Designed miniproteins, single chains, continued (3). Designs and how they scored, part 14

Each design is a single chain, and the fold is of that chain. pLDDT is the mean over its residues in the fold that is shown.

## One batch from the design tools (miniprotein)

Design m8486
Fold by ESMFold2-Fast:
Structure m8486 (fold): chain A 58 residues (1-58)
Amino acid sequence: GPYAEELERLAREARERGNRGAYGAALKALQDYRAGKMSEEEARKAIEAIRRAIEEDP
């Protein structure tokens, strides 16, 4: 689904930038979302937080 695709994209971007924290957070969120441990709203908030973490490393 779109949240899983965005989390995968963010994980790749964080890896490319060397942002270990954002990479770990994206992988954790992706795993939890796929396992059904995370709601759509929680996934959206995780995506927003990870995106901000990546953007703070210009």
Scores: mean pLDDT 83

Design m8487
Fold by ESMFold2-Fast:
Structure m8487 (fold): chain A 73 residues (1-73)
Amino acid sequence: SIEELEARLKEAEEKVEEARKKVAELKKKLAEAKDPEEKKKLREELLEAEEDLGIAEIELAVAKTILDKLKNT
């Protein structure tokens, strides 16, 4: 149903927002970090968080495309 797809779209939007917040937080921590070992750990965590964001954005784009096609057909 359209309602079920709208619920899935909202879930995907929430996942993207959470991933964006995590990336922003890690970027801020990395900018403020002074210890080389902490910077290395934060860079690794940021890379993983950016990968997660990319996946979430693709999932959102797919869900949005499916919903748009069904609403306009």
Scores: mean pLDDT 85

Design m8488
Fold by ESMFold2-Fast:
Formats: sequence, C-alpha cells, structure tokens
Structure m8488 (fold): chain A 79 residues (1-79)
Amino acid sequence: MSDEEKVLELLGEVLEAARELAREASEEDLEAVRPLLEEAEEHALKAAEAVKEGDYEKAIEHLEKALELLREALERVRA
C-alpha cells in the first residue's frame, strides 16, 4: 500500500467514525466530548494541509490521531 492509498483509507475510516458519532450521539453526548471533537478537527485540518503539500506521511500521522480521538469520543458516548 502506498502512502497515498493509506491516506484515502484513513479518510474513509475518519468519515465512518464521524457518521457513527452523528448517528449515535445526542446533543448532550456531543457537548460532553466536544474537546475530543475539536482536537480531532484540528488534526483533520492539518492532514488536509499536508495532502495539499504532497506530504502524505504527515497527513497519515494527523489522520491517525484524528481517528484515535473520534474512536475515544465514540467509546465515551457508548459508556
């Protein structure tokens, strides 16, 4: 798998996690995990910037962090 393919794979996983949060979380749940969502958004934006610059390795790092934060938010919503 190339770094570019890895970026596309991680983007799909991030999108799926975000959709799952939107489906399962109430407004109260989203407010409780807001700091995690804001940090995930920051990493997603940095990943987009890295992709624009052709720095796929950096994009992968930021997408992995965004995904980790979204999965943590999902776990807290489900607890």
Scores: mean pLDDT 84

Design m8489
Fold by ESMFold2-Fast:
Structure m8489 (fold): chain A 100 residues (1-100)
Amino acid sequence: SDEEKGWLALKEGRYEEAVEYAKKALEKDPNNFSAQLVLGKALRKLGKYEEAVKYYEKALSLNPNNVDAQLNLADAYEGLGDYKKAQEYREKAQQLLEQA
């Protein structure tokens, strides 16, 4: 699938290709949680932190308790220089891990 191709491209450091595959997956299903994560991660790797935040927030709207999405959102906020929000999302992720 386009989503699987997106994850493979991300794993291999082909970030622009990962963006294109994730966008194709989202054209078919705008609520594809996994595709939103691929797009966010690829955009973050490309230094597009504001866009990365947008897609991580969309992913978290679908799965609010996803630790990976919260940690990646924190990294994106750190990239923006928003250290307070980065810390808030890291603390949320830690609380979820302690409840598991």
Scores: mean pLDDT 87

Design m8490
Fold by ESMFold2-Fast:
Structure m8490 (fold): chain A 100 residues (1-100)
Amino acid sequence: KPSRETLDLEAELAFLEIELAIIKHLGVPEIDRAVKQGKVDEAKKLLENEIERLKKMQERARTLYERASKVDPQLAADARRLYEEIEKMLKEFEERLKSL
């Protein structure tokens, strides 16, 4: 039933979800530890690296949503939720960086 294009888009969604999970479960705790240890410059560098990563992921999620919207409504809905989650995290990281 799914086309090759649908399978490729599902794989891209899965990869982006894994990458976002890595940021949440590994990236955020690392930043939190640097802040708690008073390593402000290290925390800033970690935040800047994750912000760059999130910006690239946001562009990929946008492309995924655009493509999925033409072929699979459920996949498009999942891609939109992922895009919004990435956007929210990006804003939180940018605000956190400004407060350091």
Scores: mean pLDDT 89

Design m8491
Fold by ESMFold2-Fast:
Structure m8491 (fold): chain A 56 residues (1-56)
Amino acid sequence: LAAEARALAERASRFPELAEAAAEVLRAIDAGVFSDRQLQALVEELRRLIAEAEAA
């Protein structure tokens, strides 16, 4: 789950509009501050944001 969230945050960081937010998220994941429930919600949100950015 954390590895999934991290991979999605790294992919999101490739989009200029998401880069700063993705960097913050990556630091928070690496610091271990998220619960499994928070990581699941984060994975869902990151997938949505990446899909929107890819469609633009």
Scores: mean pLDDT 78

Design m8492
Fold by ESMFold2-Fast:
Structure m8492 (fold): chain A 81 residues (1-81)
Amino acid sequence: DLVKKAEELFEQAKEAIRKGDILKAMQLLMEAVDLYLEAKDYERAAEALREGARLLEEVQGDKELAEVLRKMAEVLEQLAA
């Protein structure tokens, strides 16, 4: 199940953000997004990007990377509509 694997990778990405391992977090987040896109679940892909952005800004203070992820989510939200 692509969606379940994506959810597991996204949980690992959130944990990596909390630990400050940003490179690992981005690798895991993008892998999760890719699996959601393969499943054609654009809504969950966008939600993962928005939650990842929120955690990057709140936990790590990385507003620039958070904004990049939010812009990616906006594109996917338009595809989901």
Scores: mean pLDDT 86

Design m8493
Fold by ESMFold2-Fast:
Structure m8493 (fold): chain A 66 residues (1-66)
Amino acid sequence: SNPFLEAARTKEQQRIIGEYLEEQGKRAKTPELAAKSYELAAEAYRAAGDEEKAQEMLKKAEEARK
């Protein structure tokens, strides 16, 4: 019921999801799976308020497709 605590909890959950997806990208066996994992990690990091990490993940997604 505390909106500030709920927002902080949501951001922390998105950060954890982003970290999980970043690790999935690193361990992915195909370029397509790596790129998709990094793109989803970017969305999660952006939802967590971490735009720098989101941009880093988008760069890794583009590198995975090369």
Scores: mean pLDDT 86

Design m8494
Fold by ESMFold2-Fast:
Structure m8494 (fold): chain A 59 residues (1-59)
Amino acid sequence: MIDEIKKETLETVNYIMSTEKDQEKRKEAIELADEVVIAIANEDLEKAKEYLEKIKEIA
């Protein structure tokens, strides 16, 4: 589960960085990715999934 969340977060952020031209959306994606990492470190998988879904909404 954790490895899957990390993989999807990296793939989605990389996709946004390569396709999105809006600097604010790119910044938001990076900030949300940091929140995913913090949630994983705190063993809060529910919060990690919530932040990942927000990143996917930007994509």
Scores: mean pLDDT 81

Design m8495
Fold by ESMFold2-Fast:
Structure m8495 (fold): chain A 66 residues (1-66)
Amino acid sequence: EKAKKIRDEFIEKAKKLSEKMKRELKKAEKLKDPEKSKQKIKEIKKKTSDELYKLDLEMTEELLKV
C-alpha cells in the first residue's frame, strides 16, 4: 500500500518531466541548423534522464523505509 503510493507519485512526476521534454524537443526540431538541432535534442534527453535518475533515487530511499 505505502509502496504503491510512492510509485504513483513517482509516475506522476515522471509524466510531467516527459511532457516538458516533448515540448522542448518540438522547439529543438524547429531549429534551421540540423547539427544544432541534433545537439540540442541530445542535451534535452540527457537533462531529462538526469532528472528521472534523481527522482528514482528519491523514490528508492522512500521505498527502503517502508
Scores: mean pLDDT 80

Design m8496
Fold by ESMFold2-Fast:
Structure m8496 (fold): chain A 72 residues (1-72)
Amino acid sequence: MERATRETAAALMAIGALIDAELGAPAEEVEANIEAAERLREEARELGADEKSLERTEKLIEEARRILEERK
C-alpha cells in the first residue's frame, strides 16, 4: 500500500505541475509541484515501484520543466 500510495501521489503531483505549467500558473507554484513529484517518485522507486509507472511520471515532470524553460 505505501508503495502504491507514493506512486499515485507522484503521478498526481506531476499531472498537477503539467496542468499548472500549461495554464500559465506562477513558476514558483509549478516548481513546488515538480519538486514534490520528484521526491514522491524517488520514495516510490525505493519501495520497488513499477519502472514503467516511474517513467510515465518522469515524462510528465520533464514536460512541465520544458514549458517553464520556454517561458524564459
Scores: mean pLDDT 80

Design m8497
Fold by ESMFold2-Fast:
Structure m8497 (fold): chain A 83 residues (1-83)
Amino acid sequence: MKSELSKEGNKLEREMEDFYNAGDYEKIAEKFEKAGEKYEQHGDLSSAARMFQKAAEAYRKAGDNKKAQEMLKRSTELGEKVA
């Protein structure tokens, strides 16, 4: 399970460049958010935190500052649980 989720995260990081070039920031942000939720459900809190951080960056690029702040808060809270 963790191996498959790690592949999903790496795939999304690669897709981020393509979506940024296309200007589809909302779509890539949603993909990172969903990936973060899947990692969290499987107990991979470090990968979940990373995915939420990527979602926050993408939402900020999309101009959705409220969603960006929510994702950043989730990333920080998960990072604290791992520390």
Scores: mean pLDDT 74

Design m8498
Fold by ESMFold2-Fast:
Structure m8498 (fold): chain A 60 residues (1-60)
Amino acid sequence: DEEALREAEERGQRSMEIVKKIKKLHEEGYSQEEIAKILGIPKSTVSAILHSLELLESSD
């Protein structure tokens, strides 16, 4: 139980860093495919994260 909580916290930090990097690269004009290649993650993951970020920012 404590190990699961610690792993979730560590994974959460890693996920947040990836989201931040994806957002910055997207703002710099990189495509989803290029971001996926740079970060070594699937294009589908990049697309999902960018969609979530757009949904969050569309309130402005």
Scores: mean pLDDT 71

Design m8499
Fold by ESMFold2-Fast:
Structure m8499 (fold): chain A 56 residues (1-56)
Amino acid sequence: YQNKINNLTNKKNKLEDEATRAAQEGDSDRARELLEEVGKIKNEINNLTNKMNNMN
C-alpha cells in the first residue's frame, strides 16, 4: 500500500499545480475539473491508509 500511496500523492501534487496554473490563466472550468480529480485521489489515499493501519 505505501508505494501506491506515494504514487497517488505525487499525482495529486501534480494535478494541484496544474489546477493552480489553470486558475491563474482564467480557465475556471479546467481548474474545477482538476480539483475534483484531486479530491478523488485524496479519498483513495485515505482508504489505502486506513487499510494499511488495519494490517497492524
Scores: mean pLDDT 80

Design m8500
Fold by ESMFold2-Fast:
Structure m8500 (fold): chain A 77 residues (1-77)
Amino acid sequence: GLKEFLEEVEKAFEEAKELIKEGKFEEAKKLFEEAVEKFKAVAERHFPPEFHEKIEKKLKEKKEELEKLKEEVLKKK
């Protein structure tokens, strides 16, 4: 259900954060974008439109957090 999807999004987000901390920005971006595409495709097939907006908002917020983390890592070098 929706809970399992949200947990998979959280897992992908944490994995992307670790890659960013290691300076692997392209790998982090690819991992997160692939996860986002997979989640959006399944959400479109299985959830009503109201949940699509909730998922999209959560994904946007996480993408912004990853960009901020990347900037912080670059500043610490």
Scores: mean pLDDT 76

Design m8501
Fold by ESMFold2-Fast:
Structure m8501 (fold): chain A 74 residues (1-74)
Amino acid sequence: SHSDELLRQLEERTREIRELVRNGEPREVIERKVAEAGELARQLFADPDATPEQRAQALALIREIIRLRDEVEA
């Protein structure tokens, strides 16, 4: 489904953000990837066909992204 694809992309983006933060990449690069992840999550939550499990996974990923973002100088 479209939600399956969005969730997969969100998982990929979350892994990328984790690596960028770990490597101390420039804030601008991290913020851009966070914005991309936010747009994917927005699309997933707007999808009426998204399952409760997919929504729960997306929420967990967004919580992780927020935590990772907070590790970067704003």
Scores: mean pLDDT 84

Design m8502
Fold by ESMFold2-Fast:
Structure m8502 (fold): chain A 79 residues (1-79)
Amino acid sequence: MEARKRLEEIERLDEEAKELLAKNTEENRKQAIELEIEASLLRMELAIEVIIEAHKRGVDPIELTKEIIKDPSKLEEVL
């Protein structure tokens, strides 16, 4: 449940950043960069949790990450 909410938040931040960039002002560009940084931090937190879970399961973290990228719904099953 929490992992899904974080993915939805990442998507929300990415879309908000795109809308700000479309307005093409310096202030909106700065705000868009801040949103992209926040989204990147959330992605890193999810990646670390996936690596930890992969170690618990005795699987390759790279392979598990590739599976999640192909099917994001698997993130709820992993975390």
Scores: mean pLDDT 78

Design m8503
Fold by ESMFold2-Fast:
Structure m8503 (fold): chain A 92 residues (1-92)
Amino acid sequence: SFEEEVERLIKEFVEKIKGASVEEQKKLADEFVAELEALARKHAASVAQLLEAFNRAIAMFEEEKVDEEVLAHFQERLGEFILAHAAAVEAA
């Protein structure tokens, strides 16, 4: 249920950003990435599962018309996390 928990996290994020400022949305994006990292550890998620979760999150945020600046911040933070996770998996 890694995928089910990721879908829930995405939907909760979309709901939380409604009425939030751009700065608050960026903070919520950082919290989302931290929660995704915790879920990845809990479920021993593969790099492929994380990449799929990344693509799903970005697609949903684009559909919900999340602010371009927040979306860019999100893409940067998720990309950094996935790259770090891939390096850790290779080192193991």
Scores: mean pLDDT 78

Design m8504
Fold by ESMFold2-Fast:
Structure m8504 (fold): chain A 55 residues (1-55)
Amino acid sequence: SPLADLVAELNRLADRYKEAIAAGAPKEELQRIFKEIQEVSDRYMAAADAARAAA
């Protein structure tokens, strides 16, 4: 499922963000990961909206 794949990607990015915080990563690295989370979240919302419209 495209939605399940996007959820898995979001979970991987969330885990990476938590690991980066625990490792004391610089703000720039945290912002990069957060931007990736936002981009995948936007793709998930668009895919979810399309799936609802197709149902």
Scores: mean pLDDT 86

Design m8505
Fold by ESMFold2-Fast:
Structure m8505 (fold): chain A 51 residues (1-51)
Amino acid sequence: SAYDELLAGQRAYNAGDYDAAIAHFERALALDPDNEVARAMLEAARAAKAA
């Protein structure tokens, strides 16, 4: 589910694994395209990877 992907993404993000976080948040958006939380988290993960 989109919720499970969000939780997995948050765990990866907290571990500093931004590639895994991005993948999970992209999957969350694929399952629920209007999920603004997933979109915000994806942007945060991409920004963190670019830093």
Scores: mean pLDDT 85

Design m8506
Fold by ESMFold2-Fast:
Structure m8506 (fold): chain A 97 residues (1-97)
Amino acid sequence: SIEDIKKAADEIIKLVEEVAERTGLPKEVRDQLIKIVKASADAIIGDLENGDITLEEAKERMKLTVDYVVSLLRKAGVPDEVVEEFRKKADEIIEKL
């Protein structure tokens, strides 16, 4: 459901905040990552509400957003083990949709 997608996005945002706290990411980087997740979720919800995409396509788009966030975390110097833990947890959240 759309509410489940909103909850999944909120859980992914909490994972971003946890990574930022653990690794000392600058506030501007953290805020940018949160903005990316929110903007992507809003676009996906809009397309799903309009019937333009299926739930499976919504899941695929959320996974692409996670991949993009992962690339930005790596660019910011977050250790690979932390990035992979984030990806695994985010993918598990999406798979439960």
Scores: mean pLDDT 88

Design m8507
Fold by ESMFold2-Fast:
Structure m8507 (fold): chain A 94 residues (1-94)
Amino acid sequence: SSALEELERMGENILALLGEMKAAGESLEGIRTVFLHYVAELIRTGKSMGVPDEEIRRIALETTERILEELFADDPELAAQVREEVERLLEELL
């Protein structure tokens, strides 16, 4: 669906934005704060657009894992915290 494709594009845009922030010298804590804000917006947007909860969860988790793999490889403890925070957001917003 066009709604699902739009939500997937949001995930790609989040990764691109955070990659630019890291390249500009932003801290991983700063990147985490911005990421959690945008993943919450992605979840709310998906729900507002009528995307099924399973698809919202899949896109949020796939986006999270790509971001953690590409941007958080040097801090596995912070990466684990981000995973827990995303799971909490999914439980609260879905």
Scores: mean pLDDT 89

Design m8508
Fold by ESMFold2-Fast:
Structure m8508 (fold): chain A 55 residues (1-55)
Amino acid sequence: MSPAERQIAAMVEDMRARGMSPAEMIAALDEALAATEDPEARAFLERRRAEIEAE
């Protein structure tokens, strides 16, 4: 896994540990996507967002 993928996975795990709802996690990921220009990091953020939507 790339360092970007690992950091994004850790971010999602932290959000879950904080007790955030799926809707709150999606909102946080949307903010991260708006701030992220790297295509690889954006692809991982979009994948995690889709996984949370599927829950």
Scores: mean pLDDT 80

Design m8509
Fold by ESMFold2-Fast:
Structure m8509 (fold): chain A 58 residues (1-58)
Amino acid sequence: SDVERALAQARKMLAEGQPAGALTAAGEAIKLVEEGRGSEEQRREAERLAREATDAAR
């Protein structure tokens, strides 16, 4: 699904040391869930990835 793709991109970008890209991908996943295209569990995962990306950018 589009949400799973966005979550996979966020994880990949975190692993590659690209926190800005990871934050963008996590934000896209949150937006897709808000549009009814994903689950609350996927939203929580995207929010966790966004927090990790924010911490990594520091």
Scores: mean pLDDT 84

Design m8510
Fold by ESMFold2-Fast:
Structure m8510 (fold): chain A 72 residues (1-72)
Amino acid sequence: MEELRRRIDEAIAAKDLAELEELLRQLIAELDRVIEKYKAGEISAEEYYELAGELNELILRVQREIDRLKAA
């Protein structure tokens, strides 16, 4: 999560659309992984809500920046 947040901040600062789109795909894949782990009973409900909440926040942030860059 910390490494991923740093990569997102750097991509936003660079206005790198290709990197932002790749990071969005990675965030969605990670969210799917967290959902599957929760369904399998590998993580607690608390861990699931915490991780899913963080990932959803990052997804929204990246999507907004992609939308801004495409609108320009």
Scores: mean pLDDT 84

Design m8511
Fold by ESMFold2-Fast:
Structure m8511 (fold): chain A 67 residues (1-67)
Amino acid sequence: MSTEEKLIKGAEEARKNGDSVAAASVAAEGARLGHPEAAKKGAEAAIETNGSKAAVDIAKAYAERAL
């Protein structure tokens, strides 16, 4: 399984668990590693889990991982 496939699976598990922070972390890591599909799946999972509050989770995850 590729790194991108592992990240996409992580987004699916975060969605199942209702874990917006974990989903946002997948979005940030996917973006950092140049995996746009994984970044998209992570962001979608975060939004589905925490609605409008997902924007804060995503911003925090990007700040932590982009550094």
Scores: mean pLDDT 77

Design m8512
Fold by ESMFold2-Fast:
Formats: sequence, C-alpha cells, structure tokens
Structure m8512 (fold): chain A 78 residues (1-78)
Amino acid sequence: MLELDKDMPREEVLRLAEEVLAEALAAGLLSEEGAELAREAVEKLLEIIELHKEGKEEEAKKLQEENKDLPRRAEEAA
C-alpha cells in the first residue's frame, strides 16, 4: 500500500478533500460554489507541495502568491 506520510498520492488527498467537502455541504456549512472553489484551492495546494518536493521553491512561492485569494474566495462563497 502507498504510505500517506511521504508519498501521499494526489488522488488520495483529493478523495479525502471531497469527503470533507461533501460532509460540509450536507451539514450546510458551505455552498456548492464554495465547495468548488475549495476543491480548486486543494488542487493548487497539492501542486505547490509537489513543487516543494522537487526543490522548486521559487516556482512554488509564485504559484502560492498567484492563488492566495482562492481560500478567501471559497470562504466568501460559503
């Protein structure tokens, strides 16, 4: 089995995020639009983590700065 520690698969992280978002939607804690923006934020976060793993710290920082508003937009749409 793939270990969740160092080699956390992108698909597994996204699956966990989808489960959390689905539960939050069912509980009325966020809107469908908020859930979509939150998924986008998770996908960008995973890309940033991957860049850090590759030692591409400058690229990771640039991507993080370009997408810094995604979590805020997700919260505003909730």
Scores: mean pLDDT 69

Design m8513
Fold by ESMFold2-Fast:
Structure m8513 (fold): chain A 66 residues (1-66)
Amino acid sequence: QARQLALKGAQKVSQGDVEGVREQAKKLEELGETEASELLLEAAKKLEEGDDEKALELADEAVRAA
């Protein structure tokens, strides 16, 4: 389940859906997956800053952590 949420978060990052990324991060936090949640929140912040490359990198790290 945690990996599936992280994968959905990564998909939202690739779509530029900042709100969707944050929603998946919140669900990961509710499961106790703090590291994966924090990585997705950082990815959302990078998307808002226009740093798509770093956002995708952080999303991949979140999937790996979950």
Scores: mean pLDDT 83

Design m8514
Fold by ESMFold2-Fast:
Structure m8514 (fold): chain A 79 residues (1-79)
Amino acid sequence: SFKEEIEREIEALQKLGEALKASKSEEEEVEALAELALSEDPTLSALARALLGFIARNHEDPKLRERAARAIEEADARE
């Protein structure tokens, strides 16, 4: 149902937000997103992959762009 779908998305967003807030640097944020992209929760995994994709395309730091791209490849390999 629509309500259950929205509740799942809210829960996934809350988990994502908590992981990012626990990170001490942008590098740790990317690593947290990489872990979440490997999550058994498909909604959480999809949201993490979307943010990694944004970082891979748009981040100013080429090291973080490369790390984000590798994290997506790792998540795709497990799918």
Scores: mean pLDDT 83

Design m8515
Fold by ESMFold2-Fast:
Structure m8515 (fold): chain A 58 residues (1-58)
Amino acid sequence: NAQALADAYERAADIFEKNGDYKTAAELYERAASLYAPVDPQRAETLRKKADELKKKA
């Protein structure tokens, strides 16, 4: 169930990123990463790295 919510945050982040809203996209990727951490730590790390890259643009 937490994974489904994480998937939703990740999809929302993709949309905001496409629209150039890097700050909101980074926040949503961080939320997704936190939800993935206990079930998929590798994916959580990947999303945190992506959020950090987007913060450099925001």
Scores: mean pLDDT 83

Design m8516
Fold by ESMFold2-Fast:
Structure m8516 (fold): chain A 57 residues (1-57)
Amino acid sequence: REKLKEELLKLIGEIIDIIGDIYELELKGGSEEEIEKLEKELKELREKLKELDEKLK
């Protein structure tokens, strides 16, 4: 459980970082494809977060 909680916190940090990257690209007028790629990674991390949360219960 302790290891799973550590992984959960790491995933939350990664999610925050990707959200920041998406906002930065939007502000700079980055490509739609780059934003979509980061959104896809964000979705995958959120799904992984859900799986870890279920394992902690």
Scores: mean pLDDT 78

Design m8518
Fold by ESMFold2-Fast:
Structure m8518 (fold): chain A 60 residues (1-60)
Amino acid sequence: SMEDFKEYVEEKLKHAIENYSLEEFQELAKELLEEIEKYHPEFVDLARELIEKYIKEREE
């Protein structure tokens, strides 16, 4: 479901933001987005929104 997908992506991004540098986080987010675009294109917009949210949290 979209809810389960959102939770999965959010947990993965939270782990990354806590344990990686901004540069490392951005690289991980890029790889994650490319994987989602390739295998689950229906979720790509949601994934982009979540990545954008966490980048803003990292910057602020």
Scores: mean pLDDT 77

Design m8519
Fold by ESMFold2-Fast:
Structure m8519 (fold): chain A 99 residues (1-99)
Amino acid sequence: ARPSLEEIVEGVRSFVEQLLAYADAEGLTDEEFLERLKAGLTAIVNYLLERYTPEEVLEAVDAIGKVVIDIVKERHPELTEKVQAIVDEIRAETRARLA
């Protein structure tokens, strides 16, 4: 069966937490972290666009954005504005593809 919205959000949470742990362990720069975050979130959105309805994709992207920002605010508040910009870009690109 395809993942539920709850399963997608939990998968994203796991991805972000694992990426943060990897960044800390390997000494990634902020820019390297942000590039990997954007690439991972883009891959997830592409997965959703191929398998879910437009309404489900928009709901998922909004939920994903919220969980990503919430984690970053707690763990690396200094990156919040840059991560918000990535989330906003992905949201805008997703809406354009569904227009």
Scores: mean pLDDT 87

Design m8520
Fold by ESMFold2-Fast:
Structure m8520 (fold): chain A 65 residues (1-65)
Amino acid sequence: GKVTITITGDGGAILSDGSVLKKGETVVLDAAETTIETLEDGRLVIRTPERTIVLDPKHVKIEIT
């Protein structure tokens, strides 16, 4: 299975090193290695062995296949 994250607006995704993904970028992750957590403020935390990404759900599209 795959987790596909598409950035639809500025500030939609922030990486653990403080870098940001740009509008129009797409990240594809292995669903078997990916965890998704919801924060109290409604943001999503995507965790893999290699990286952590914080998403604003208003500025991203997430597809699980």
Scores: mean pLDDT 82

Design m8521
Fold by ESMFold2-Fast:
Parts: C-alpha cells; sequence; structure tokens
Structure m8521 (fold): chain A 59 residues (1-59)
C-alpha cells in the first residue's frame, strides 16, 4: 500500500510541476492526499517529501 501511494504521488507531482505548481505547493497537496489515504503523519511526510523531490527534478 505505502509504496503504491508513494509512486502515485510522485507521478502526480511531476504533472503538477509541469503545470506550473511550485515544489512547496506539491508538498502541501501530497501531504493532504497521503493523510486522506490513511497514512500516519510520519508516512505522509515521507510521501510528501518524495513528491516534492520529484517536482524539483521536473523543473
Amino acid sequence: MFKKIEEAMKEAAKIMAKMGFSPEEVYKSALVAAKVSGLDEKQAKKVAESAKKSAEEEL
């Protein structure tokens, strides 16, 4: 479950970056989405950090 959520958020992050969203905006969106998906706070932050990094790599 965790790995699939992380991969999905990384893909979404790349699309958001291409649409002009900042890495910080991607981080906030991924953090909320991960929490809604049932991840705990620590896992949600890890997913959000991975998404932010993926967004930075697309810029």
Scores: mean pLDDT 78

Design m8522
Fold by ESMFold2-Fast:
Structure m8522 (fold): chain A 89 residues (1-89)
Amino acid sequence: MMPVAGAPLSPEDLLELAEKAEELADRLERGEISPEEAAKELARFARELAERSGSIAALELAAAIEEQGDLSAETLRAIATRLRAVAAA
């Protein structure tokens, strides 16, 4: 896809997002948070990255998570895997 306006997420930001998703998946599996709380936490983190970096991609990710409303541990781990793959490209 062609680049659009706004800064892309840096490899470091992608890795931070991946680590946050993995942390939330672990907490969800332990019953420490709900799927809805996991979604809210990841969306907040993505919005904070967007505010810091000016990344439209981080803002769009936050919006997509908020629209979904919940995240399973499997979905969080899948997100982390994809983010790590993008960071390595």
Scores: mean pLDDT 79

Design m8523
Fold by ESMFold2-Fast:
Structure m8523 (fold): chain A 65 residues (1-65)
Amino acid sequence: MDEALKLAEEIARELSLAPVSVEVTELSEDEVKVTLKTAQGKIVTLTFRKVDGKWELVDLEIEDE
């Protein structure tokens, strides 16, 4: 959980997006969805899955608010 959230914030920073709110939805023990609302008026949805004991980004979607 905390690892997926940290990865989501890191990815947002790499995209030059500044998160102003964060919502975490646990889909399962091995799958987490993180939704970031950004200062740029974008909604970033990141889906992480646990692969070989490590959290990896499997889907990334950017939408306008």
Scores: mean pLDDT 79

